# Ledger of designs, part 77: designed miniproteins, single chains, continued (3)

Each design is a single chain, and the fold is of that chain. pLDDT is the mean over its residues in the fold that is shown.

## One batch from the design tools (miniprotein)

Design m10660
Fold by ESMFold2-Fast:
Structure m10660 (fold): chain A 98 residues (1-98)
Amino acid sequence: SMQLRQQGDQYFDRGVRLFQQGRYLDAARYFIRAGDLYDRSGDYRSSGRAYVGAGSAYREAGDYDSASRLYYRASDMYDRSGDTSSSQDARRSGDTLS
């Protein structure tokens, strides 16, 4: 739904700002919430992008196990969107940190 997508955008934007501030664990939580909202709205491409944001945030925080899991979630969302290239790229990012 458009409402869930707009809520996802708000959480995503907050995640970006927290990431830029070096608040990586806070950024990851906001990106995960954004990804969940996009998934529930059926916007799988935006969900994948948000989970990539969460994976990158965990990677910057040094939590490689969490980063790997979020990159795999992003890969699954991109697969659901039909974006095979982004799915493979996200999976490769997860594999690198495993």
Scores: mean pLDDT 93

Design m10661
Fold by ESMFold2-Fast:
Structure m10661 (fold): chain A 116 residues (1-116)
Amino acid sequence: METPPFLTKERMKALISNLALVFRELLKKRKTITLDEFLAAMEKVNDLSDEEREFIRALFKEADKDGDGTVTAEEFSDVLVKIARGELELEVNGKKYKLPRFDEEVDLSEYKKIPK
């Protein structure tokens, strides 16, 4: 399996960190987030390619463990940690990718922070 051709390890680290920040900010006002709300918030603060937008959708789908279309802080943090550890394969536009491991290069505690 290949790494996504539109993402370097450094770009993926930056994107995942921005995803974590945006998700925590949204959770200050609500307990669960929908994909549409999350994408809209990400697009306001990030200049996203179409491929990066599909990558974000794939991440959200993996975090949505019960398939109800909403994600909690805990579910999202679990997925971010799994991505960093190289433990998750994502399907983006019908193709499966193995993501590069970077857990030794980032502070995983930042991905586990739940807003109070």
Scores: mean pLDDT 71

Design m10662
Fold by ESMFold2-Fast:
Structure m10662 (fold): chain A 83 residues (1-83)
Amino acid sequence: VSEEELEREIAKAMIRMQLSVAALANPELRELLERAAEAAEKLIEQGRVEEAMRLVRELMAAVDAGDVEAARRTVEEAVELAE
């Protein structure tokens, strides 16, 4: 296992855990957060770990602020980038 491979696996695990916890606290956003997790994992598989982490941080900030519109925009950006 390379250090880069381990870094990617850790990043994916951390993102899944973080978004799962957010979904428990905000069940109305569960579908949106699930889409975010899928997009972030695709970005990480593409080697875009920093970008995935940035988008997750922006999403979590919007969720913590109760800004559903900002959360949706961040997820839409992540999905478009991962396509």
Scores: mean pLDDT 81

Design m10663
Fold by ESMFold2-Fast:
Structure m10663 (fold): chain A 89 residues (1-89)
Amino acid sequence: EDIKLLEEAIRLVEKGIKALKEGNIEKAVEYLSKAVQLAAKVKGSEEAVKLLQEAAIAAREGNIDKAIKYAKEALKKLEELLKELKEKK
């Protein structure tokens, strides 16, 4: 189930980044916060969760470039973790 949680979290981060680029800050924060809740259930996601929380804070502060940067870094960390979990039996 960790794989499904990470796949959904990744999808939500991608939606959050799109919302940030479109200026939909409320939707971006909703997507990033939901991604935090899902990713936090998976061990090894601690860095990604921190980056997603920083992205949501930056978005609320109107620092969109910073929010996108943190969200993209979190996306990379979640994708790395997903790859590792798919390699584990």
Scores: mean pLDDT 86

Design m10664
Fold by ESMFold2-Fast:
Structure m10664 (fold): chain A 83 residues (1-83)
Amino acid sequence: LLEEAKKLDEKEVEEIRAKIEELLPKYAEILRTKEGRNVTTEELRELLEIGLEEAKEESGEVGERMFLLKALREIEKYIKEAE
């Protein structure tokens, strides 16, 4: 994870953010319908930004990139397992 995060350039970071953004509505729907969690896409987007700020504060840009990679992987895994 750390080594992968160090290799990301600006374009790759933007691609990861775009992919997360694309998947957030489906992720929110699964959380509401299968887990019974009362969350919206907007709330998840807000939580993502808060997590990114915290990760950047603790570990700089590498922390932000690690958070994005973990978030993408967790969202993709969760959606895949729910389908």
Scores: mean pLDDT 78

Design m10665
Fold by ESMFold2-Fast:
Structure m10665 (fold): chain A 64 residues (1-64)
Amino acid sequence: EELAKDVDLAKTIVQALRDAGLPREKAVEVLEQLAAGGVDPSTLRRIARELGLTDEEIERVLAA
């Protein structure tokens, strides 16, 4: 799925968050803001998994 928009978006966001050196708690806050902005849940799940978030943290983001 090399050309899938969701994959490219997820990779870009993951890299930006890693480069910014955000702690996990702040990364969760950013993901919650993206969820509120209407970003697709599957994309959010991919980003959260790549950042090493737990299933509980992912469910928190999706419930926001």
Scores: mean pLDDT 71

Design m10666
Fold by ESMFold2-Fast:
Structure m10666 (fold): chain A 94 residues (1-94)
Amino acid sequence: MTMEELIKRLRELRDRARELAAAETDPELKTLLGTVAGELDHMIEALEKGEPVSSLLPGLEGMRELLQTSSDPRVQELAREVERLIEEMREAAE
């Protein structure tokens, strides 16, 4: 995975989290999705500033764990997308 591809995938995840937050009526889940989108924005900015890809792994793992606490199928799909990204990042580091 290239840096450009990683940033693109993070932007897609951020935009999806924002879309889900905008459509959500549950205040707790809306706040969770908004927090996830904000964290993804910070990760994108960090990469654009030249921080190493490996520095994102703990944040992405924590994000996956938080998303997995939700029983909402849309949030569970977002969690699976984050998990796939973590796996691809780990494989690229090998």
Scores: mean pLDDT 82

Design m10667
Fold by ESMFold2-Fast:
Parts: sequence; structure tokens; C-alpha cells
Structure m10667 (fold): chain A 68 residues (1-68)
Amino acid sequence: SKEETIELFKKVMEAARAALATGDPTVLRVALHELQKLLPKSKEAGAPEDMVKEGEELIAEIQRALAA
């Protein structure tokens, strides 16, 4: 359901924040891949704009961390 998609997106964002705290590139790559897959689905499911923005900001932060 749309609600389940949004709930999964929230959990993946929490996991991504935890991954950023560890600084482990392997964990960060997994989190990035999961966020990139779920973000479009969450937008389609009607996720709030602020939640979508948080997801986009997390993707950008992980990409910067991996580029360093």
C-alpha cells in the first residue's frame, strides 16, 4: 500500500542516518542505493514534501561522504 511504502521510506532514512554516523563506505553505498530506489516510489505514494526533501538531502550527504 501507499502507507507501507511511506513507512518503509522512513525506516530507510533512519538507517541512512545511522550509516552516516558510522562513516563506513560499504554501509553508505547500501543506504544510498535503497534511498535512490524508494524516493521515486514514496513521491508517487504521496509522501509529504518535507519528507521527500529530507530523503533528497540524505542522498546528497551520502554522495558527498562517498566522494571524499
Scores: mean pLDDT 85

Design m10668
Fold by ESMFold2-Fast:
Structure m10668 (fold): chain A 55 residues (1-55)
Amino acid sequence: SVEEAIEKARELAARLRGGARAAAGAGVQDSLESPTDEEALKAAEAGIAAARELG
């Protein structure tokens, strides 16, 4: 539970960093308008918050 939430948060953080590079090469127009970074960060925070509630 807690470890799974942390793993997901880490993967989301890594993906948003990788996504920034991909956006620069492929879909910069839509990627800039739709900040996936904020969505990924919120999802990571939600996972951590859920883990905190459990323990």
Scores: mean pLDDT 61

Design m10669
Fold by ESMFold2-Fast:
Structure m10669 (fold): chain A 57 residues (1-57)
Amino acid sequence: MTEEQLAYVRTLLESSNEVAAAVAVSELKKYGNAQLLDYFLQSPKLNAVARDLLEKE
């Protein structure tokens, strides 16, 4: 995942749009790794829907 892709995914994960957050979780699972998943789980700005979806895995 490039730095531009990571910034875009972070913007979606921190948005108030639940659909955008869910799509960003899917992209992280498909192209990310365990370190990136852990990094976003520690973010205080993470959308609640994204947090729930990441924690269920």
Scores: mean pLDDT 75

Design m10670
Fold by ESMFold2-Fast:
Structure m10670 (fold): chain A 74 residues (1-74)
Amino acid sequence: MPSVDERLAALRARVEALLAEARARGDETMVQQAEGLLRFLDLIAAETDPVGREVWARHLEREVDALEAELRAR
């Protein structure tokens, strides 16, 4: 299984791709949501408890999946 750090790096790449796509579409709401996820990712990276990091990384994965699905539906 990938480490939490590898998972967070992959999530950052996905969120940056979502942000770029949202900007290309001129979807200001999606831009703000993607920027929010980048801030959330930075907070998870600062978490020192490994159990907490795993729980937050899993939550972020669901948030990214949801935002990707929302972008595809628009």
Scores: mean pLDDT 82

Design m10671
Fold by ESMFold2-Fast:
Structure m10671 (fold): chain A 100 residues (1-100)
Amino acid sequence: VKKLIEELKEIAKKLKEELSKEEVDWEKVKELLKKALELVEKLIELEANYEEVIEVLNELSVLAQKVVLDPKAPEEVKKLALEVQVAIGVYQLKHAVKKL
């Protein structure tokens, strides 16, 4: 779990750096979002501790939203960003149900 969280933090950092550029490499953003989705899905399967993951998941959600709202982003990249947001939402809902 700790390794997956560190990998996700690195991906969030790289996404933030790429999205801050004047000329965004959308293929790089696509690969980073694909890896982020895979890691979030693994964190869901492992029932990762909420307190340990919430900060990076919130940052990733904000970055994914920036991709969705960018008129220059290809539709397939926007779709991946939406899938990342959905996966984060699923994690949060599963945590809420478990807390009950």
Scores: mean pLDDT 81

Design m10672
Fold by ESMFold2-Fast:
Structure m10672 (fold): chain A 71 residues (1-71)
Amino acid sequence: SADRELEARKMKISVKIHDEMMEKIRALKEQAAAEGVSEADLQAKIEKIRGEANLKAQKEIEKLREEAEKG
């Protein structure tokens, strides 16, 4: 059940990265609303956070996959 173990590890990493990303986005939206930040500036910052989280998740998951295949 190495595949099941790999899937569980991938899920754990995905959940952690997603949760951290969503917390950053929520805080940013609340701060932006309070400070009157433009929607365009807010969306640009959200896109950056989402992009960084996506790349981090892809790299971590790919590393786990390679280690599982090697083992």
Scores: mean pLDDT 82

Design m10673
Fold by ESMFold2-Fast:
Structure m10673 (fold): chain A 66 residues (1-66)
Amino acid sequence: MTAEEIAEETRELLRKNFPERYEPLIEREVERLGERLSKETDESKRVALAVGAVLRVLGEYVDEQL
């Protein structure tokens, strides 16, 4: 799976599961993820980067529910 493919699947996952108001944050995190993935060759670290992007969006959502 390429950096572009991982970034796009992450974008689709986040857009399906979070309200539209998070779209600017989702786009920012996905753009950063794509940049980081392009520089990373270790597959385990690539998975961790994608998971980290998802967790950052989730964290902002959870913080707003408090």
Scores: mean pLDDT 81

Design m10674
Fold by ESMFold2-Fast:
Structure m10674 (fold): chain A 87 residues (1-87)
Amino acid sequence: SSMLEEALEEFERELRELAEELRADSSLTPQQIVDRLSEAYHRLVERIERELKLSPEELEEFKKRAEDVAVRLYIELMEEIDARRAA
């Protein structure tokens, strides 16, 4: 649905903004990065579940696709941090 796609775009945008902030902070440990991304993931999912009134099927699809986005973003962020610290 259109609302599902808009929710996913907003979710990815907000997580990428957080990832940019985390990437800029060289003092953070990998565990702190994981914790902050996990907290943001759960907060955003809860907000969307509360506000959009998606069907159970749409909510399940949203959660699955949001998790895929979060996992990919985490991998990209960690690879960039590792490359930066190795240089």
Scores: mean pLDDT 79

Design m10675
Fold by ESMFold2-Fast:
Structure m10675 (fold): chain A 95 residues (1-95)
Amino acid sequence: SGQQYYQQGVRLMQQGDYDQAISYFQQSIQIYQNDNNMRSRSLYNLGKVYFLQGNYSQSIQYFRQARQLSTDQDVYNQYQQDMRNISDQIASSHP
């Protein structure tokens, strides 16, 4: 199921298996084609994986896509906060 692909992607991301995590999140996005909130969540985590790989251009692109699909103001606010936290982490890592 899409949820199983999503959960596997999160696990792989936490283990540092970024290429595999990307594949699983992409599969989750395809399965959740009619669920914008679940697709948004998978796109957001795809952005997180690219950030962890140091690919900031791809990270920003996927975060933007995730925010555009979010129909929930609370989910949008959470993405905004996470984006600030990630920006702070980048700044602290590259002083």
Scores: mean pLDDT 79

Design m10676
Fold by ESMFold2-Fast:
Structure m10676 (fold): chain A 58 residues (1-58)
Amino acid sequence: GLAKAERMLAGAEAVLASGDRTLLLVALHELQKALPEIPEELRERALAIIDRIRAQLA
């Protein structure tokens, strides 16, 4: 549901702030896997987080 997706995105934001490469890789994989189940209203935010994780891992 929406609340679960919101918590997942908040967790990914926390991982971005940590800069931990292992946690970033895990967050990227989980977020990509969950993307089809993320509500439309949060999809743009999820894609932005995915792009930020990819940029930080580059």
Scores: mean pLDDT 82

Design m10677
Fold by ESMFold2-Fast:
Structure m10677 (fold): chain A 93 residues (1-93)
Amino acid sequence: MKEKLEEIAKKFSITKEEIEFLIEALSDPNPEVRALAARIIARFAGQIPESAIPKLVELLSDPNPEVREAAEEALKALSLFYESAKKALEEKL
């Protein structure tokens, strides 16, 4: 998981398969993997579908503080493209 996420992080654009893999990684039992996936999503926010937003909103309540911070960063990046992400941040913060 982590090695594939680090490979994706080095790209300029991501495929639909890689987007699906990033969204799946947001549900990983390892908090380090969840945080890394959220940070990569923030980096590629313009290519991430709006369907990723509900899972990132759930991660704002994650037991791990690094995951919560990464989810907030991802939602802030996505708020440049989706009003739903901006609204989610305003309702949680």
Scores: mean pLDDT 82

Design m10678
Fold by ESMFold2-Fast:
Structure m10678 (fold): chain A 83 residues (1-83)
Amino acid sequence: MEELRRRLEELIREVQELLKEIEDLQLINEAIGAILRGIGTLFDAELLERQGRDDEARRVLEEGIRQLEERIEELRQRIQELK
């Protein structure tokens, strides 16, 4: 659980770093949206853990990690196309 949470936090930080390189307003909005969704996933997982639903919390974190990794790849590709 802690490892998955740490990984998601690392991905959120990666999007924050990419945001510093973005000048396009649409991409800025998409990056901010990705950060907010990642943070929401962390809170959802915490709530599930507090309810004793550890397996569900793990699945939520794994799905959130997968989605954020895909969005980071998309953001990087679009940033490269604009440079």
Scores: mean pLDDT 84

Design m10679
Fold by ESMFold2-Fast:
Structure m10679 (fold): chain A 97 residues (1-97)
Amino acid sequence: DEAKRQEYLEILKALKEWYEKNNDTAAVATLDKMIEKIKAGMPLEEAEKMVEHALRQRIAKELIAQTGTAPELTSEEEEKEWLERLEKEVERILKEL
């Protein structure tokens, strides 16, 4: 509904501000396009997927920043666990918003 659309726009706006503070102009441009599509009447299901993707990317960058390097995954099991952790965090954030 309209409330969900507004939530998604606020999330993308907050992500845009974060990337602007970090001088990531490419990410800012991508988020601007996402915001415009949602404002133009993108279906909520598609908007949710775009927001989930954007949040997943931000969480990945936070993890890299905390470790000082990209995660070095030594096995397919570790890769799966890392991806599952990212998806769980995305779901948690979306439910809390």
Scores: mean pLDDT 73

Design m10680
Fold by ESMFold2-Fast:
Structure m10680 (fold): chain A 80 residues (1-80)
Amino acid sequence: DEKVKQNTEFLRELIKEIEKQAGVTFTEEAIEKLIKEFLESEDFKKSGLIKSKNDIPEYFEKKLKQAVIDALENGGVYKE
């Protein structure tokens, strides 16, 4: 599914950008889990396409912000 692939790549790039800006590292397992949870969400199933940061549901935005906080408290690494 092209839409799933495009959204997966967009979200992966977004998470990598967050890592760089916040100075934290997300494990590959944690990144994959975050993306999977989003793709299984009702918000994604309803909309089907993310074109920009403004298209990200509030729930997922809050989850990413919390992951950064958790990473900072855990020596700079976000682990599942």
Scores: mean pLDDT 75

Design m10681
Fold by ESMFold2-Fast:
Structure m10681 (fold): chain A 71 residues (1-71)
Amino acid sequence: PEELERLQRKLRELNRAVAEARLQGGMDINDIRARLKAEGKSEQEINEEVEKARKDYDERMRKAVEQLLAE
């Protein structure tokens, strides 16, 4: 059925978008780590900033996924 095929295609597109966003998020987090390390921040300070960035990223991704599923 076309409906099932449409859902499968949408799921593949969603999975790709999520995978690409995760890859980008990982790179952004690595950039934050590199920057803070270059600034001479402690590992604890770096981990705290990274954790904050991860929480913000997860929230944005959750909203983006909800938006895509609503389409």
Scores: mean pLDDT 75

Design m10682
Fold by ESMFold2-Fast:
Structure m10682 (fold): chain A 62 residues (1-62)
Amino acid sequence: SRIEELAKEIEEEHKRTGKDALEIAVELLRKGKATAGELAEALSMLYGGDKEKIKEVLEHFA
């Protein structure tokens, strides 16, 4: 699925660069490659947590 593909992209970038997953998600959001909702679901899938709260954090940094 799109969310699984985004989760994979975030994890691969984290392994490659050492950047925090949240920082990578903010970069993807700013580049227009994904929505805050899609990225929040991907981060919740990878690390757990409340996807609505993650979405609010991402929107704050957009």
Scores: mean pLDDT 83

Design m10683
Fold by ESMFold2-Fast:
Structure m10683 (fold): chain A 91 residues (1-91)
Amino acid sequence: SEVVEKIKELLEKIKNSKNLEELFEKLEELLKFLKENASKLSEKEKEELLKELVKISQEALSKFWEELEKDEDKLNELILKMREIEELLKK
């Protein structure tokens, strides 16, 4: 599916973010794309993408932990964006 391929491309961009500003911009891009296209995904595709999102979320938290631990607002923003994306992939 072209939609799945685009989402995987966006997830890879999120994974490769160099700083928090870039991470948040790429998360917002993924969120907007999912709002328009998530309904086109099968339940199985959503499940597989959700597993990839969980891994990337853990990697992002680890990668940027030193900055996030001293800025509760940024940590909360990351958690909220990841949750919103997760909810779109769950239904």
Scores: mean pLDDT 84

Design m10684
Fold by ESMFold2-Fast:
Structure m10684 (fold): chain A 85 residues (1-85)
Amino acid sequence: SERDRRYYRILRELGDLGLEAAERNNAPPERRYQILQLYDLGFYYLRLGDYDKMLEVFESLARLTVELDPSLRPRLERLLEEMRR
């Protein structure tokens, strides 16, 4: 439950950063939908307790966000490191 709350917070922050980066950089609608799809998939795997697949989804969200805004790389790397602990 404490681990799940941490993962929930990290997933929310990853999704918010991705959507904000997409909006700020006038990304195409399909990019926003891709971020939302990964966000939903992350919650799905978190709910199943499949942390390995959840981690893959979080890494995919971070990669998309970095493509939209490379300046976010250090913040995204910190979130992924926190998740792996």
Scores: mean pLDDT 84

Design m10685
Fold by ESMFold2-Fast:
Structure m10685 (fold): chain A 77 residues (1-77)
Amino acid sequence: DIQRLLQQSQQNLRLSQQYQDRAQRLDQEAQRLRDRNLPSDQPRLRDLLTERNRYLGLSGRYSSQSQRLMQQADQLR
């Protein structure tokens, strides 16, 4: 069903955007720590960057899944 594949593609695209938004918020917090340039903030900065990278990875994975589902829908035409 082409409709089902397109709906699943849209769901994955929405999840990709949600994780990208979370990564952006973490990036903003990390930038504030960088701007303060305090040695005591270094462990927290590393934790924020690690979580940001994890969310960017999830965003990319869902984006790729969305693209695959769109390709599958096109193949059924």
Scores: mean pLDDT 85

Design m10686
Fold by ESMFold2-Fast:
Structure m10686 (fold): chain A 77 residues (1-77)
Amino acid sequence: MIALETSKELTKAAQELLRQKDFDKAQKLYDYAGKAQTVQSLTPDQKKIAEEMKRALREKRYDEAIALADKFVAQIE
């Protein structure tokens, strides 16, 4: 369920960036949302990064959220 929530927040942020015509950042967030959706369970470290990423997305700090998403994806690959 946490992975699905994280994927939904990333998808929502990607849609907002598409409305702003920031196609490169939107594509990255869509890619990260897809990868987050494949995660069956999160480690404590992964959960912490996911929570920080969701906070950055809610505060519209998209560059920070993308950096956190990259770090999150690196830990699940």
Scores: mean pLDDT 75

Design m10687
Fold by ESMFold2-Fast:
Structure m10687 (fold): chain A 59 residues (1-59)
Amino acid sequence: MDEALERMRELGRKYEELMKAAGLDTKVEVERAGPDTLRVTVTVGDEVHTTLVDVSEAY
């Protein structure tokens, strides 16, 4: 089961809602990048930010 991926996607959806309420059109995408790594891509308007999250310490 990919609980880290599902949890991060849930956090991403909450972040999108908070940012949109603040007037920022935000999209969060979460993908598996490795066994212990998730790739999180945050798009705010025309800006794209990608971060790698290590989930080995979270599980």
Scores: mean pLDDT 77

Design m10688
Fold by ESMFold2-Fast:
Structure m10688 (fold): chain A 63 residues (1-63)
Amino acid sequence: VDDLFRQYLQAVENQDWDTVGRIRDELLELLRELGASDTVLRMLESGTISDVGVAASEAESLL
C-alpha cells in the first residue's frame, strides 16, 4: 500500500493523470477486497491527496 500511495503522489507531481487514474483504480480494487467502507471508497474516488492518504491508511489497518 505504501508503495502504491508513493507512486500516486509521484504521478500527481508529474501531472501524469493516466497513471493517477490507474493507481486509484488499483487502490479501489484492493480496498474493496479488504472490505473497506463505502465512505473510504468514495473519498478515494473524489481524487484529493488527503482522501487517498485516508484510503491508504484504511487499507493498512485491514492488513
Scores: mean pLDDT 68

Design m10689
Fold by ESMFold2-Fast:
Structure m10689 (fold): chain A 85 residues (1-85)
Amino acid sequence: GLEEAVERIEALKEEAQKTLDAETAKKVREIANLLFAGVVNLSQGNEAGAREQIEKAKELARKNKLPQDVEDRLLAIAEEIEKLL
């Protein structure tokens, strides 16, 4: 559920900071923060706000030419949150 999505977001942010270059890690953090904003909106019953934040996260994940495994993990978290809508 929402707790598992938050744990996955935080784990990915920590892993990116430790394993990726600073610029790529910053981009991952920005996208992860949008996914977290989606979770917060969903927890407050704001489905429209949640959808908007998740779509922004997905767009940035695809646009920013991240390592494929990182892009796939961000998109998987986004899809998991969308299934809770």
Scores: mean pLDDT 85

Design m10690
Fold by ESMFold2-Fast:
Structure m10690 (fold): chain A 78 residues (1-78)
Amino acid sequence: TATDIVNQAVIEAALLMAKQLGLPDSKGRELGEREAAQLSKLPPEVQVQLLRDGGQLLSTIPKYKEIGELFLAAAEQA
């Protein structure tokens, strides 16, 4: 479902951030699952819109380009 695609993208983004911060994958997954659960309270169309808008912004910032591209790809699949 669209929600499953969004949840997976949020978890993957959290894992990428954890890696950049020198945190273990287990911590990145924990934080990502927590954020995905909060986002899942919103309607699916709003979740997809947030990934698209956020992905567009983040992909223009070199430091966050990989996360931005991940969000845009997930929004297209949802």
Scores: mean pLDDT 85

Design m10691
Fold by ESMFold2-Fast:
Structure m10691 (fold): chain A 116 residues (1-116)
Amino acid sequence: VIDGLIKLLGHDNYDVRDAAKEALIEIGNEKPELVVPKLVKLLEHDNETVRNHALLALKQIAIEKPEIVVPHLIEALKKSKDEEVKSKIKALLEGLLESKTLPLNLKQKIEEALKN
């Protein structure tokens, strides 16, 4: 089911792409380990529309499940060779630092990862 939704993120119809993104966010909030690693891989997808929808989904899931999303983003930041992908991950992590609900241990991990 999840892989089918991921394919729809690149669909030519906006309503289909948006519905797929929202479905992935809902699944990611309930079962983040099934969705988050797949969305992180999509940040390196060759289609910019897919990359942007994956980024938006990760931003929303990170609000509800930062304890799962943050470690995957930090790992992707360390492993990525694409400077645009790294920049987008850094921006998402910096945005999470502004959250009043972010646990202190995750804030510390993000601050350390950004000291590259």
Scores: mean pLDDT 82

Design m10692
Fold by ESMFold2-Fast:
Structure m10692 (fold): chain A 94 residues (1-94)
Amino acid sequence: MDSERAAKALLRGDEEKAFEYLRRLAKEIAEQMGIEPPTEEEIRKALEILKEALKRGWSPLEVARELTRRLPDSPAAVAAGVRTMVEIRKLLRQ
């Protein structure tokens, strides 16, 4: 649900709401993994990568590579970003 909400917020240019939903999703994933939640800076970096992915037409696999490269110590932020990009791609196919 939060991944779909983050995707919709990004597609309409609502960066503040996209950040809120991405942060909540990353926190939930971190809790499921038994690790510390990502920092606000790490969530902002994930959001910027998703914005770049939208401009460049990146696939979820390309997003996963860039998120892992730029956020190597933040697996929950990487997972949140990838899930959000999958939802973006589903919405763009509708």
Scores: mean pLDDT 86

Design m10693
Fold by ESMFold2-Fast:
Structure m10693 (fold): chain A 66 residues (1-66)
Amino acid sequence: SEREEARALYERDRALQRAYAAEHGLPAYTAPPLSPERQELAREIGEKLREIGEGIDEQLRTGKPA
């Protein structure tokens, strides 16, 4: 499953970054939350993805929205 592989890669990358930061005492990094405008955009993209139903490829924007 391509989506599962991509998700596993992202998860591993995040875990490595956190482990490294914890060992080296790096400054805390918090990604800013999505604005209401971006949340609405993500919702619209979700609706488009439903319509596209055939495009179950990881290359689609499925991994981009929150």
Scores: mean pLDDT 54

Design m10694
Fold by ESMFold2-Fast:
Structure m10694 (fold): chain A 85 residues (1-85)
Amino acid sequence: SAAEAEALREEGVRAAAEAARAAQQGIDYAKSGDNEKAKEAMKRAEEAARRAVELFERAGLPSLARHARDEVQRLIAEAEALIAE
């Protein structure tokens, strides 16, 4: 139903926001040299991003799922680059 699809979309948006926050936290930890907390934050970001993708796909929004994945992957890559230096 349209109501079910909208509920899945709203949950997906919340999961995507949590993923972005966790990824940003990973960047912040990496910048401060706390590589262990950075890795934990990136793991949380990946988990939340996977949940967002699943919810968007179930809502029939595959383009939004791809966008959420790409955005979080970009932020995680930034944190990984900081850890590697």
Scores: mean pLDDT 87

